# Ledger of designs, part 98: designed miniproteins, single chains, continued (4)

Each design is a single chain, and the fold is of that chain. pLDDT is the mean over its residues in the fold that is shown.

## One batch from the design tools (miniprotein)

Design m15383
Fold by ESMFold2-Fast:
Structure m15383 (fold): chain A 90 residues (1-90)
Amino acid sequence: YLDEAIEAVRKALEAVRAGNYDEAISFVKEAIELVKKAIEESKDPKQISYLRSALNYLEEALEAIRAGNFDQAIRLLEKALSYLEKAKKI
């Protein structure tokens, strides 16, 4: 789930940058569901903390895309990706 979530966030970033906002929303929603599953499977409290931070940023990014705040959405997706990569290193 975690590697799939990272890939979904990367695809969402590419979609936002390309102006493909419907595809970006789809990829962010996919990443949110994958991160929720990764939280359920994780037994490490530090990893769960990083995954919860990533989930919060993904939910904020989804609302930013819907509001047309695309520069903010990119920054939020990059923060989510950073936390997912930190979770993977645990």
Scores: mean pLDDT 89

Design m15384
Fold by ESMFold2-Fast:
Structure m15384 (fold): chain A 94 residues (1-94)
Amino acid sequence: IREELEERIVKESGVPREVARKLADAFLSIVYLHLEDPDLDIEAALRTAVTHIKNEHPEITDEQAEKALEVLLKFYDENRDRIEAEARARHAAG
């Protein structure tokens, strides 16, 4: 699922694969935090993560960052059960 999300971010937003990987990893971590604390606003947390990663990668445009956020939110909506399972598995593997 991480690789599927990574490819979709690259295809739809045009951010480099390295950045897409960081976004996918941050996304799964945020989903796991939401599973532990249902009051966590996933959209707000994702917006913060995308902004932080963009600040570390000034080569990424505002348009690319916004498209990446849209991809993350849409992917979560379309694949919620699969994403929640992957987030739990990644936490258990530490």
Scores: mean pLDDT 80

Design m15385
Fold by ESMFold2-Fast:
Structure m15385 (fold): chain A 113 residues (1-113)
Amino acid sequence: MEEKIEENAKIGAEAGERLADRLQLSPEVREAARKIGAHLGKELAEKGIDLSKLTPEEREVLVLHHILKLAGVPARIERENGQLVVVIDPSLPVSAGLGLEDLVLRAYEKLEK
């Protein structure tokens, strides 16, 4: 169990880093995204969800959804043309008022509590 939790946390961390690189986030925000991804991987492993069975793109979608959830942004995961996507309402004050880096840092602040 512990070995599986550690492996899933590592996969989640890598997904967080890939997401940050894709979105061209600063090094500090990239590190926050890595830690959020690791935390998500650990939580999913405890629920019996194996991230290694997902595509790299699906892992990134799960990390993005987790960031939005922790930051208090209403978001859902949907499938479009067989791919997982995150859908948010851009008209919401939180989504309209915060940049992506601010959302990651807000999510990380919630994680560290």
Scores: mean pLDDT 76

Design m15386
Fold by ESMFold2-Fast:
Structure m15386 (fold): chain A 89 residues (1-89)
Amino acid sequence: MEEELKRALEEAERAAREFTEAVDAALAAGDEEALAKAREAMARLAELQRRLAAAVEAGDLEAVAEEVRRMAELAREAAREIRAILEEK
């Protein structure tokens, strides 16, 4: 479990960086559609953060790892979508 949680956290750190870089690119471009996608993703990440907090409070390390993985997946997907919007003509 501890090893699984460590791997989930490392994946989440990479995904968070990818998302931050995509949001920074959207801000630099001033693209309304890309910024709207970033705001939507931030709202969904806040919902997942509440679920993560509940799992931590319950002491359920498996649930913590699952929610961390869900947050990483959402961040990575959002980063990809934001970049796709910015690359379209």
Scores: mean pLDDT 83

Design m15387
Fold by ESMFold2-Fast:
Structure m15387 (fold): chain A 100 residues (1-100)
Amino acid sequence: SAAEAREHAQKAVEAAEKGDIVSAIEHLKEGVRAALSPEAAEQAIEHLDKAREAAEKGDGKSAVEHLNKAKEIVETEAESAGARGALLVALSAVIQAVSK
């Protein structure tokens, strides 16, 4: 639901602000499951998992590229404007946290 997606997006922002990239990405995964079709969510989650893997290796450039791919899927596939907006804000917060 849009409400569940917004709640998970907010938790992703809070985790990103604390520098907890792993937790932030896990909350983004739950947000996309709530906001997208199962097929679109699977594609977004694949990019989020690759972003997490790259971030854990210190590859910020690759992590940002994968986060931007997940962002593109959310922008195109999320039907709820409120869920889309919240997830795009959260994705941008995670990108900013990784890009330091």
Scores: mean pLDDT 88

Design m15388
Fold by ESMFold2-Fast:
Structure m15388 (fold): chain A 64 residues (1-64)
Amino acid sequence: SAVDEAIKKLEESGKKVAPLIAKIFGAESAEVVVEKKGNNIIVTVKAGDLVLETSIDVDAYLSS
């Protein structure tokens, strides 16, 4: 589905930039987690003790 493709695209992009995120935040590693909750895609970036979360409305993202 288009939603599954969007999630995979976000995960791939996150994995690609994770080493840079780790360096920026002074962590040894970083992880980007992408999940669907209801009508939202939740992107969580973890770098050491730092956790940053963003929410993207699926319909707005895919239908715009």
Scores: mean pLDDT 78

Design m15389
Fold by ESMFold2-Fast:
Structure m15389 (fold): chain A 64 residues (1-64)
Amino acid sequence: GAEIEALLKETEKRAVAHVVRGDYAGALRVLEEGLRELERLGASPEDLEKVRRGIASVRRNGGL
């Protein structure tokens, strides 16, 4: 629904903003918080997988 779509977009924007600043720990926190909220709202497996891939990328690039 609209709430899930808005949260997914906001989570992506906030995570990207942190990565651009070199704040990988902040990006990871934003993505993990977003994933939990998206799971609570019943987001699709495809949307959850997009966030999980983002988490993996941030961990790899940030050395976390």
Scores: mean pLDDT 87

Design m15390
Fold by ESMFold2-Fast:
Structure m15390 (fold): chain A 87 residues (1-87)
Amino acid sequence: KATAADLAAWAELREARREEFEAAERALEVDGDEERALALARAALEAMAAEAAARGHDNVALALRGMIAAEIDGDEETGRKLIEEAA
């Protein structure tokens, strides 16, 4: 189950990657470049997942990998399974 520590780690990792997520949002909203926006978002989420795992927040890492599978790669089945395992 997700803990308060997992949620805090998620918030800190997201903030550390703010510039990468802002670049992804600009690619989508300003440039209309969906492919570049997805690539930038994937890179940021993968970096967050690796850092979460390195810090022992395996549930956060698993949830981030699930988000990549479902939202970036379009593999909803794998994404759902990973997110359910993280919960």
Scores: mean pLDDT 78

Design m15391
Fold by ESMFold2-Fast:
Structure m15391 (fold): chain A 74 residues (1-74)
Amino acid sequence: DKAALYAEQGAIDGGGNVGAATSAFGWAYGAMQAHGPDPEVAGEAARSGALNGGGNQTAIDKAYEGAKVGAEEA
Protein backbone atom coordinates (compact mmCIF):
# COMPACT_ATOMS: atom_id res chain seq x y z
CA ASP A 1 0.00 0.00 0.00
CA LYS A 2 1.66 3.21 -1.22
CA ALA A 3 -0.29 5.45 1.19
CA ALA A 4 1.00 3.55 4.23
CA LEU A 5 4.59 3.34 2.91
CA TYR A 6 4.68 7.05 2.05
CA ALA A 7 3.15 7.94 5.46
CA GLU A 8 5.93 5.97 7.21
CA GLN A 9 8.62 7.58 5.03
CA GLY A 10 7.15 11.05 5.65
CA ALA A 11 7.25 10.52 9.42
CA ILE A 12 10.90 9.37 9.17
CA ASP A 13 11.86 12.31 6.90
CA GLY A 14 10.22 14.70 9.41
CA GLY A 15 12.55 13.39 12.14
CA GLY A 16 9.88 11.31 13.88
CA ASN A 17 10.67 8.38 16.14
CA VAL A 18 10.01 4.70 15.29
CA GLY A 19 6.66 4.83 17.13
CA ALA A 20 5.42 7.75 15.00
CA ALA A 21 6.57 6.04 11.77
CA THR A 22 5.06 2.65 12.66
CA SER A 23 1.78 4.20 13.85
CA ALA A 24 1.49 6.42 10.73
CA PHE A 25 1.94 3.29 8.55
CA GLY A 26 -0.60 1.23 10.50
CA TRP A 27 -3.30 3.88 10.68
CA ALA A 28 -2.94 4.85 6.97
CA TYR A 29 -3.00 1.14 6.00
CA GLY A 30 -6.12 0.50 8.11
CA ALA A 31 -7.91 3.54 6.67
CA MET A 32 -7.15 2.46 3.08
CA GLN A 33 -8.40 -1.08 3.80
CA ALA A 34 -11.63 0.28 5.36
CA HIS A 35 -12.39 3.22 3.05
CA GLY A 36 -10.49 2.62 -0.22
CA PRO A 37 -7.99 4.97 -1.94
CA ASP A 38 -9.18 8.34 -0.57
CA PRO A 39 -6.14 10.68 -0.28
CA GLU A 40 -7.72 12.86 2.44
CA VAL A 41 -8.83 9.85 4.53
CA ALA A 42 -5.35 8.29 4.19
CA GLY A 43 -3.66 11.60 5.06
CA GLU A 44 -5.78 12.23 8.16
CA ALA A 45 -5.27 8.63 9.36
CA ALA A 46 -1.48 8.98 8.90
CA ARG A 47 -1.52 12.32 10.77
CA SER A 48 -3.47 10.78 13.68
CA GLY A 49 -1.19 7.73 13.70
CA ALA A 50 1.99 9.83 13.77
CA LEU A 51 0.56 11.96 16.60
CA ASN A 52 -0.50 8.84 18.57
CA GLY A 53 3.00 7.35 18.07
CA GLY A 54 4.60 10.45 19.64
CA GLY A 55 5.78 12.22 16.49
CA ASN A 56 6.93 15.84 16.44
CA GLN A 57 4.89 18.35 14.37
CA THR A 58 7.13 18.04 11.28
CA ALA A 59 6.82 14.23 11.34
CA ILE A 60 3.02 14.50 11.75
CA ASP A 61 2.74 16.97 8.83
CA LYS A 62 5.03 14.93 6.54
CA ALA A 63 3.17 11.68 7.35
CA TYR A 64 -0.05 13.39 6.20
CA GLU A 65 1.60 14.68 3.00
CA GLY A 66 3.18 11.30 2.22
CA ALA A 67 -0.01 9.30 2.78
CA LYS A 68 -1.99 11.72 0.59
CA VAL A 69 0.52 11.47 -2.29
CA GLY A 70 0.72 7.66 -1.94
CA ALA A 71 -3.08 7.33 -2.05
CA GLU A 72 -3.28 9.62 -5.13
CA GLU A 73 -0.75 7.34 -6.90
CA ALA A 74 -2.82 4.25 -6.07
Scores: mean pLDDT 81

Design m15392
Fold by ESMFold2-Fast:
Structure m15392 (fold): chain A 87 residues (1-87)
Amino acid sequence: SSSRIAELEKRIAELEEELAKNPEDEVLRVRLHMTLGNLAAEQGDYDAALAHYDQAIEEAKKIEDPLLRDTLISLARMNRAITELAK
């Protein structure tokens, strides 16, 4: 939907600004790739969405906190699975 796309674009701009200030923040990188994947999925670009979710998983694997790491990997895998079903 156009309202969902606008919401996702706003979140991406916010995350990009936060990441520019904190370039080493692994959680911000995961959140950015997740949100880019969500935007691509809303636009019907499922291949781009899957690529972004895969990147979010790879970034999340670098997180040292095991609970945070496993939670973010699970969220990215869930969005990836939903996208595969929509494709």
Scores: mean pLDDT 90

Design m15393
Fold by ESMFold2-Fast:
Structure m15393 (fold): chain A 68 residues (1-68)
Amino acid sequence: MLTDEEVEEEKAEFEKFLEEVKKKAKKNDSFADVLEEGLKEKMSPEEFAEKEREVQELLREREKEAAA
């Protein structure tokens, strides 16, 4: 489980990640909006980590499709 400090650090890193996602995704990806909402709501550490994993997976899939 993440500590309060780690949660805040993850949140800041997540915001950077969100910026990168939005910068790469010029197609108005809906998953970026879901992530942004999660950040604003300050979800539990576990749900926070799950959302980040979900977005990372989506990015991986999109990158894979672009390479195919």
Scores: mean pLDDT 63

Design m15394
Fold by ESMFold2-Fast:
Structure m15394 (fold): chain A 74 residues (1-74)
Amino acid sequence: MEEPITEEDVKRGKEIAERFKKLAEKYNNKEALDYVQKAIDYLKEFERTGNQEYFDKAAEYLKKAYLILEEKKK
């Protein structure tokens, strides 16, 4: 059977996205901001639809933002 994404997973994803958004704003990195915004949008679609594919896409964009932000640490 499919393993559903839990409400706790969504909450954690949102907290990570907000943290990355603040870091991207602090570093003035528009590319990371765009990826974080896409992740937030996909998390909202998951909340509306329950479709786990949106959560997977959100996680992918958060990973892309993370890689950029890790390289931009000063």
Scores: mean pLDDT 78

Design m15395
Fold by ESMFold2-Fast:
Structure m15395 (fold): chain A 75 residues (1-75)
Amino acid sequence: ITEEEAEEMEEKFRRDAQGAIEYLRSQGKEELAEELEKIAQEYLEAARKAKSPEEKVRILREGAARIQEFLKKNL
């Protein structure tokens, strides 16, 4: 895994999370949107502190899986 590849995955994670947050807000589900935003922020902060591209990608994959589970349970 390259540093550039890890950066692309982080950008995709940000876009996917933001899209889901905006969707929830458009449906009047503001509390769920706020919870999802907190989850996304936690994983983005962890990814920012990652010491290698491999660690960053692992954190982003875990974050994506957690967001997917959150949406399955609440949508």
Scores: mean pLDDT 84

Design m15396
Fold by ESMFold2-Fast:
Structure m15396 (fold): chain A 79 residues (1-79)
Amino acid sequence: MLTPEEVARLERAFDALDKDGSGKITKEEFRAALRGMGLTDEEADELFKRASKDGSGYITKEEFLELARELRAEGRLAL
């Protein structure tokens, strides 16, 4: 379970990636962010696919938070 502070930090991270204010981030924006954290494009694509379950080509804020909850539960997310 994410704390309110972790949720606020994730929302700010999403808003920083969502430069046009659409409420959505593209696969390229997601790749660029994770590349800055030392992840490969292949790893970023795996995480994007997990978040964008509808295959829309973007991640919503809700999908982004859900991915973070899943990774936290799996022990794969440290904030």
Scores: mean pLDDT 73

Design m15397
Fold by ESMFold2-Fast:
Structure m15397 (fold): chain A 87 residues (1-87)
Amino acid sequence: MEKLKELKKENPEEFESYVAKVVLESLELAREVRKNGSVPEEVVEYYEKNREEIELVQEWLEERREEFKKFPSMEELIEYLKKIVEK
């Protein structure tokens, strides 16, 4: 998404909140995939359509990889991400 690159440049805090929200949605989706044993077709379509957005999210995750490894459960990571979104 062109908008995400603009957000990162113009408002880094809003960009971080948005990326954290996307990561939260991805974690909730990963939980559903684990529960159902398959990736829904609409998820694949979303990733294909939003490739640039996903790439920016992956960059943000890579920068915070060591921080995220410290969380003992997905639930705790979700709570942490919610706090970033609420800022």
Scores: mean pLDDT 68

Design m15398
Fold by ESMFold2-Fast:
Structure m15398 (fold): chain A 79 residues (1-79)
Amino acid sequence: MSEEIVKKAVDEAVERARQVANEAKKLGDISTAERLLKEAEEARKAYEQSIDEAVRAMLRTDGLVAEAQKKIEEKKKKL
């Protein structure tokens, strides 16, 4: 049960990161998009090594998604 919960959470975090990365890319923020995709890949790889590492990587990815969303909103307000 805990493994399936972690896998679902990681998959959802990866999907959120992909969506936010696409928005950043449309605004020309390639560095934010690349960072989000890299962290999402690391979260997926961490799941294969350890559930604890996967949870940490997922939380890190979610934090970056929140930061990127704020940055995207700030850029939209400046346009």
Scores: mean pLDDT 76

Design m15399
Fold by ESMFold2-Fast:
Structure m15399 (fold): chain A 83 residues (1-83)
Amino acid sequence: GDSEDRKLLDLVKKEVDKGKKIMEEYVKKGDYKKAQFEIDITLGMMRIALGVMKVSGASQEILDELEALIEEFEKYGKELLEK
């Protein structure tokens, strides 16, 4: 139910935060290929989570929050690689 979907959303947020730290370390090392790979993996995970939530009947509030996080992360990844 929504409680399980909220728990999944919180896990997604935690994994995104961990991924951002890894991506930033790769950029600091000049390893843009590994940074891009981590961005792609994180986006894939978020999109899979969104699909799972949609088929499980998650509330529109939870779906909107995850969709907003995906949009924010897509912007973050583009900006990170432009530096």
Scores: mean pLDDT 87

Design m15400
Fold by ESMFold2-Fast:
Structure m15400 (fold): chain A 62 residues (1-62)
Amino acid sequence: MELIEKVKKLFEEYKKKIDKKLLPEADYALDIVIYTLETTENVDEEKVIKDVEKYLEELIKK
């Protein structure tokens, strides 16, 4: 699924800016997002990307 690869790419790029202590939380969130995308039929791609970016930006602020 193309969207899953885009989400993985976003997490990889943002993980470089995230505090090392928060990396396990980011990895857990990635697993949840992937699981949701694999088990959900009719996913809104734009909403998913926007929500993921917002989540990652909040992690950088901590």
Scores: mean pLDDT 79

Design m15401
Fold by ESMFold2-Fast:
Structure m15401 (fold): chain A 77 residues (1-77)
Amino acid sequence: EESRKLYWGPVYELFEETKREKDLEEAKKLYEEAIRLGKEVLEIASRVLPPEELEKLKKELKELEKEGEEILKKKAA
């Protein structure tokens, strides 16, 4: 979807770095930075987007948080 590419590009980049990072503590820092950026994007979007688009982005961020948690879970196993 267009919204995923436009809003979440930097988050996906950090998720790829998180996947490649062999050290679990450094991977956690990368994941935390990715989610921080995602929340910042959502805050900025909340000021300019209509409610319908904002709800879509909120759902996308929740899915991204879940994807990032699974990445860390796989590394910790």
Scores: mean pLDDT 77

Design m15402
Fold by ESMFold2-Fast:
Structure m15402 (fold): chain A 85 residues (1-85)
Amino acid sequence: AEFREELRKRLVAELMMAALGLSPEEAEELIRKRSIDEVLDYILATAPEETAAVVARREELARESGAVTEEERALIARIRAGVAA
């Protein structure tokens, strides 16, 4: 449970850095103060196009390397649904 939560937070922090141009410290501060769902909603509201581009690139790399975890796939699906809505 703790390991999965940390993995999700790391994935969200990586997406925030790529989509919003935040530093690792800034991304960590945001996820520390907010739930993962709140952070995802914030990213989608603030930078939907950048978020979509980052997700598309991550999916492309995942197809090429096969390195995507189940947790990453679930987060990507949620972000895609939010961008499409």
Scores: mean pLDDT 68

Design m15403
Fold by ESMFold2-Fast:
Structure m15403 (fold): chain A 71 residues (1-71)
Amino acid sequence: MTRDQLAELVRRAGSLVPGAGDDEIDRAVQTAVDALDEGHSPATALSRAVQTLMDMGFDEYEISEALQKAI
């Protein structure tokens, strides 16, 4: 998975999370691409984006469902 593919996946998933706005989605995308740029795997980068959304108060189940729909 390329940096652009990961960014698009996280952005698409974020857009499917109820109540997530552009600022929250942009933060999750930035978290994922920063982790990838630091040499982490795409799976680790994605996990960090999920954790960022959870830290912002979004539901873990809704994030998981959004990711399944985005893939």
Scores: mean pLDDT 86

Design m15404
Fold by ESMFold2-Fast:
Structure m15404 (fold): chain A 74 residues (1-74)
Amino acid sequence: MDDVLAAWSARVTELERAYAAGQLSPDEYRARLRAVLRETAAALRALGDPEVPSEAEIEAMVDALVAEFERRLA
């Protein structure tokens, strides 16, 4: 579990760096974040984790991560 979350955190950090460098559009950044979160949720389901996020929770997490990162860039 912790290895899955560490890998997710590293991928999110890479996406944040690419977005900050202007290498990703806002839509591309959102789409890639969504993909990472869905892959992580699928891995957690395979491990039997009871706190696996739903699709609605994944969308809320994408919105929260984008808003938080955009606040840091301001």
Scores: mean pLDDT 76

Design m15405
Fold by ESMFold2-Fast:
Structure m15405 (fold): chain A 61 residues (1-61)
Amino acid sequence: DRLAQQAIAWALQRLRRAGEEITAEKVERLAREILESQGVKAEVRARQVGDELIVEVTPLP
């Protein structure tokens, strides 16, 4: 949970620093990459619902 929250926060920070639009697809991709770099295997899914971004992280074995 904390690692997932950290990965999402880092993904958002990286997108903002790069001047990129924050979208569900970009957050999914970056959060997954960050988790993998930390040695964590996880499925990351994000969906935009109106003005809300919903992110789900499922740890894998």
Scores: mean pLDDT 77

Design m15406
Fold by ESMFold2-Fast:
Structure m15406 (fold): chain A 100 residues (1-100)
Amino acid sequence: GERELPRTVTVDATTDPSLGSEPKTTPVKITFRVTPDGAYLEVTLQSPEELPTVHVTVTTSDGTVFETTLPSGKTRTGYIPRAPSLLAGDPVTVTLTILK
């Protein structure tokens, strides 16, 4: 069956200067769930306004990093291969970088 991480993560979209983007913060809602086959982490990003292409970085408590790029829009879904270290209930840190 599908598994959702213990809560919907709501974060402000931010730019990372290391990726060459200009600083910008926009309220967004990010939802994570494990796909029914257990192979992928589905990342859904919802924004009240249309955002440009967004790079999503997810860091787990053990320091594992997962990355995906979501196209421009208000609601977007991406898929990240699930590492065995990423379990339902595990804390994650999410960074959104707006790409121009």
Scores: mean pLDDT 55

Design m15407
Fold by ESMFold2-Fast:
Structure m15407 (fold): chain A 100 residues (1-100)
Amino acid sequence: SEVELAIETLEEVKKLLIEGLKEYYETGDESKLQELIKKAAEVVKEAMKKLSEELSEKLERGFKALIHTLLTSLENKESLEEAIKRLEEVAEKYKKELEE
């Protein structure tokens, strides 16, 4: 279903962002984090082409919330564990929004 595609897309975005965060915290190099953020944006853009306008708007809001959460965690110098927990909480919230 379109709802399942939107939820799976948001889960994939979360996984990409967590992968990028793990490497950034290990290496201090932002290049892979930036690459994975771009890849996540592309995954969202491709999914939106297959979704209704309403689901596309909800998915885009979830994506923007995840990016905002990631950047805020980095700005506040949160631990990797705290940053991952925040991303998982935000993803769960927006997955529920997609099911409505």
Scores: mean pLDDT 88

Design m15408
Fold by ESMFold2-Fast:
Structure m15408 (fold): chain A 76 residues (1-76)
Amino acid sequence: MLSDEQATEEAKTLTEALRKLIEEEPKSAESLAALGILAVAARWMAEQVKDEEVKEEALRAAEEALEYRRKRLEEE
């Protein structure tokens, strides 16, 4: 398993990556797949993090990404 320090850094990196992708308003199937994969990874990494603020931010970013992806897939 990753150390607590590594998990915290990875969660922060994934949070930043997810927010950047959402800002780019991805429309391609590949971009939406990447968004979904990163969101699931961020949720998993958040469960490894002991820092409550980092955990909450990662979970929030993942939820935002999954909701964006869901809406785009419904619109095709």
Scores: mean pLDDT 79

Design m15409
Fold by ESMFold2-Fast:
Order: sequence, then C-alpha cells, then structure tokens
Structure m15409 (fold): chain A 67 residues (1-67)
Amino acid sequence: SARERALAELTAVEGVDAELAERLIAAGFTTLEQLRAATVADLTKVPGIDRDTAVAILRGLGRLYAA
C-alpha cells in the first residue's frame, strides 16, 4: 500500500522510527523528496515533533543523500 511504501522510505532515514514515520505521514510527509523540501519550522508544526527532533530528522536525511 502507499502507506507501507511511505513507512519504508521514511524509516530509511537515521533517527526516524515507525512511530515518527507515522506522525510524518499523518502530516502529509509521505516521500523523501517532501522531507528534503521541509525546513525545521515545517517539521515542528507536526504534532509531537519538537525542534531537536526536527533537526535530527534533517541531519539523518542529509546523511542518507550525502553518500
């Protein structure tokens, strides 16, 4: 399903577990491209994501794409 695909993509990011991926999906972040376009401010609008979590997500994403 589209949700299972989104979970698989988002959990590839270091620091994004299944619970955090579900929060991102509920907020409309279903692809790595959408996550790459997001700022810390965008991610902190997601319920349950604070600034430290948002920074950790973007760093994990940066590591995934820098390799």
Scores: mean pLDDT 83

Design m15410
Fold by ESMFold2-Fast:
Structure m15410 (fold): chain A 100 residues (1-100)
Amino acid sequence: MKVAEIEIDLGDLDLTTASSEEALKVYEEIKKKIEEAKEAGYDEIKITITASGENAKQSAERAALAAKKIGEELGYEVVSESIEVKDGKAVATVVLKKKK
């Protein structure tokens, strides 16, 4: 089984206060990368989202939630998720597996 690894780096972008335009840009990038992995025939996708700053955890959680919803809409199921916060940096990992 081929596993696609997708990395989304939010940097200091705060998705809790970001403009709708900035948030949409992040969500479109996530969607594009999941669609590209699906088109390439990947049955499993590992998405790693990194964020830094005061609202790093909340920003990473919002991006991870978007990744889960997009994955489900594209025929994947969530098989695992985790979030780790250390030294003002958050790392969220979402693993998606194709339903068929």
Scores: mean pLDDT 83

Design m15411
Fold by ESMFold2-Fast:
Structure m15411 (fold): chain A 79 residues (1-79)
Amino acid sequence: EPTLTLDGPTTAKSGENVTITGKTSKPGLGVEVYFDGKRIASTISDLDGSFTINFTAPATAGTLEIKVEGKKKATIKVT
């Protein structure tokens, strides 16, 4: 099963720009960010498994779900 290591952040403010960095256990895996059941950002991890996603945090407070190949691996709180 693919794993995800997230370098941060663990929290974000509504409406601000967010950069998520981390590493997947295998290269070339899809990394997706979901909010309220909707995909808001995605990327594919590099040859060494590293990834970077840049996006704008939702204007509403809640929880972002980070998924790898459709499975939830991490969460980020929007305040």
Scores: mean pLDDT 83

Design m15412
Fold by ESMFold2-Fast:
Structure m15412 (fold): chain A 94 residues (1-94)
Amino acid sequence: SAAFLRRLEELRRRLEELRKFLEELEELAKQLNAPLPLGVEEIRELVEEAERHFEEAVEAYFVDKDLEAAERHFAEAEELLEKAEELIEKLSFG
C-alpha cells in the first residue's frame, strides 16, 4: 500500500542518518588518532542488522508480494534502529 511505501522511505532515511553518523564518528576518531567510544561496535552491529531486515522487507514487498513478511522485517528493523538510537544517546568520550 501507499502507506507502507511511505513508512519504508522514512525507515530508509533514518537508517541512512545513523550510517552517516557512524561514518563521521569513525572518521573523526581516525583524524584525532583517538579510540572510538565504548558501545560504538554494538551500535554498528545493530545498524547492520537493521539494514539487513530493511532489505528483506523491501524484497518481501516488491519481489515476493508478501505483505506479512514485509511488515515483520520492517518491525524488526525499526526495533533494532530504536535500540541503536538509544545507545547513541548514552555514548560518552570521557
Scores: mean pLDDT 86

Design m15413
Fold by ESMFold2-Fast:
Structure m15413 (fold): chain A 79 residues (1-79)
Amino acid sequence: SENEQVRERLLEIKRKVEEIIEQLKAGKISPVEADLEAGSLFLHAETLKVLNELTPEQEEILEEFYKLVDELQALIAKL
C-alpha cells in the first residue's frame, strides 16, 4: 500500500542516520561529511512529511529520526 511504502522510506532514512552515527564514531567519515549526508536525509524526511498525511506510526518513526539527527549534531559539536 501507499502507507506501507512511506513507512519503509521513513525506516530507510532512520537506518541511514544510525549508520552515519556509527561511521562517525568509527572515524570512517568526517564530521563535515556526516553533516552533509544527514542534511540530505533531513530534506528527504521533510518532503515525505509535506507530501503525505502521515499515520501515527509513521509520525513516531519520523520523531525517532529527528532525535537521531539531534544526537548526531550533538556528537559533531563535541568534536
Scores: mean pLDDT 87

Design m15414
Fold by ESMFold2-Fast:
Structure m15414 (fold): chain A 85 residues (1-85)
Amino acid sequence: DVKVTFTPKSKTVKVGETVILDITGENIPAGTKVSVLKDGKEVHSGTVPASGKLKFSFTPTEEGTYTVKAEKDGKQSDTATITVT
């Protein structure tokens, strides 16, 4: 199981504004992928190191709703929602 928490779980930003999320978890599997999706399309991604805390950032280029997810081998953890205006 992937057990990752995003903070904040929701945020509103403007196009071109950098979004920063704190990622925390226990016993995170090596190779766990963090994906940023808009309408199911991946627009940005990164990987979480095995256990610990990190800052994940991305800059949206279009208005809309973005979903941040953590996944390993088809198993998903917590999600964050970013609204871009």
Scores: mean pLDDT 75

Design m15415
Fold by ESMFold2-Fast:
Order: sequence, then C-alpha cells, then structure tokens
Structure m15415 (fold): chain A 78 residues (1-78)
Amino acid sequence: SSEAIELLEKAIEAVKKKDLYSVVKQIIALREAGHLETAERVAKLFDEYMKLLKEGVPEEEALEKLLKGLEELLKEEK
C-alpha cells in the first residue's frame, strides 16, 4: 500500500530526527487508515526500543536497531 509506505517513511524520518512523538503519531495514523498489521509491527519495534533503553543500552544503539527494523518493514511493504 502506498499509504502504508508513506507513513512508514515518515516514521523512519522521525527516528532519524530523534522525534519519538512523531513515531507514535505514525502508529496511530496507520491504525486509523486500517493498516493494523503494519501498525502493530511498528508498535512492537518501538516497544523493543523502549526495553533496550530500560536495560541500559545507549540511545544511539537502540535507535539504530529501531531504524533497521522499520527499514526492513518498509522493504516488505514495497
């Protein structure tokens, strides 16, 4: 879906800018647009990112893992 691709690209750009609020906004936008599976996969990646921070993983490393997961998901949607 072109819409799911656009919202995933916005989530990726938000991660690159360290704007985590915009990542959550894209999850909500995906859900509202009916892309429920994609929204849950993004939410899971974000949850894993939050878990890494809680476990003391440096922010840059945790963000890189989140970014890689989102880029892989984007590749699957294309």
Scores: mean pLDDT 86

Design m15416
Fold by ESMFold2-Fast:
Structure m15416 (fold): chain A 88 residues (1-88)
Amino acid sequence: MSNEELLEEARRLVEEAMEALREGDVEKAKEYLQKALNMTKLLSRNGAVAERAKAAADYVEKALEALEEGDVESAKRYLEKAIEALKS
């Protein structure tokens, strides 16, 4: 699998987390975000995609922190930024 394919998979996981939050399933959202975080942290060590992966990992961590505080709106904003980082 290419680094771009792995970034797209990480983006899909973040989008699945956003969908879980719309359904009110915070625990399922956290599961998807932990998977996305693990993937972006691995990719942050890999050449040309490292900067995008590192930015996405930072936003996913901030979203997870917001969810722990019960701030779903801030979490959604961070996840939108994570998706944007993974696209560019």
Scores: mean pLDDT 84

Design m15417
Fold by ESMFold2-Fast:
Structure m15417 (fold): chain A 80 residues (1-80)
Amino acid sequence: SKSLAVSTGIGGALIGIGGVANAEFFGDGETAIKDGEAGVALGRRGIELGRKTNSDAGIATGELGVKVGREGIEAGKKAL
């Protein structure tokens, strides 16, 4: 569903934000990498669901999840 695509993308973005926060505020690089990877995975699923349901919002939120998830991974690697 279009709603599921958007919700999945938003979930990925929120987890990715958590990854960045864990690296930058707590110096927990390992948790930041795991959160970032989860954000990327959910973001990619949001994009896939958005494409299947013709949801531009689902694709956009999924792309945001991938972007922020990758930022979490990079921040985590620097915190290690």
Scores: mean pLDDT 85

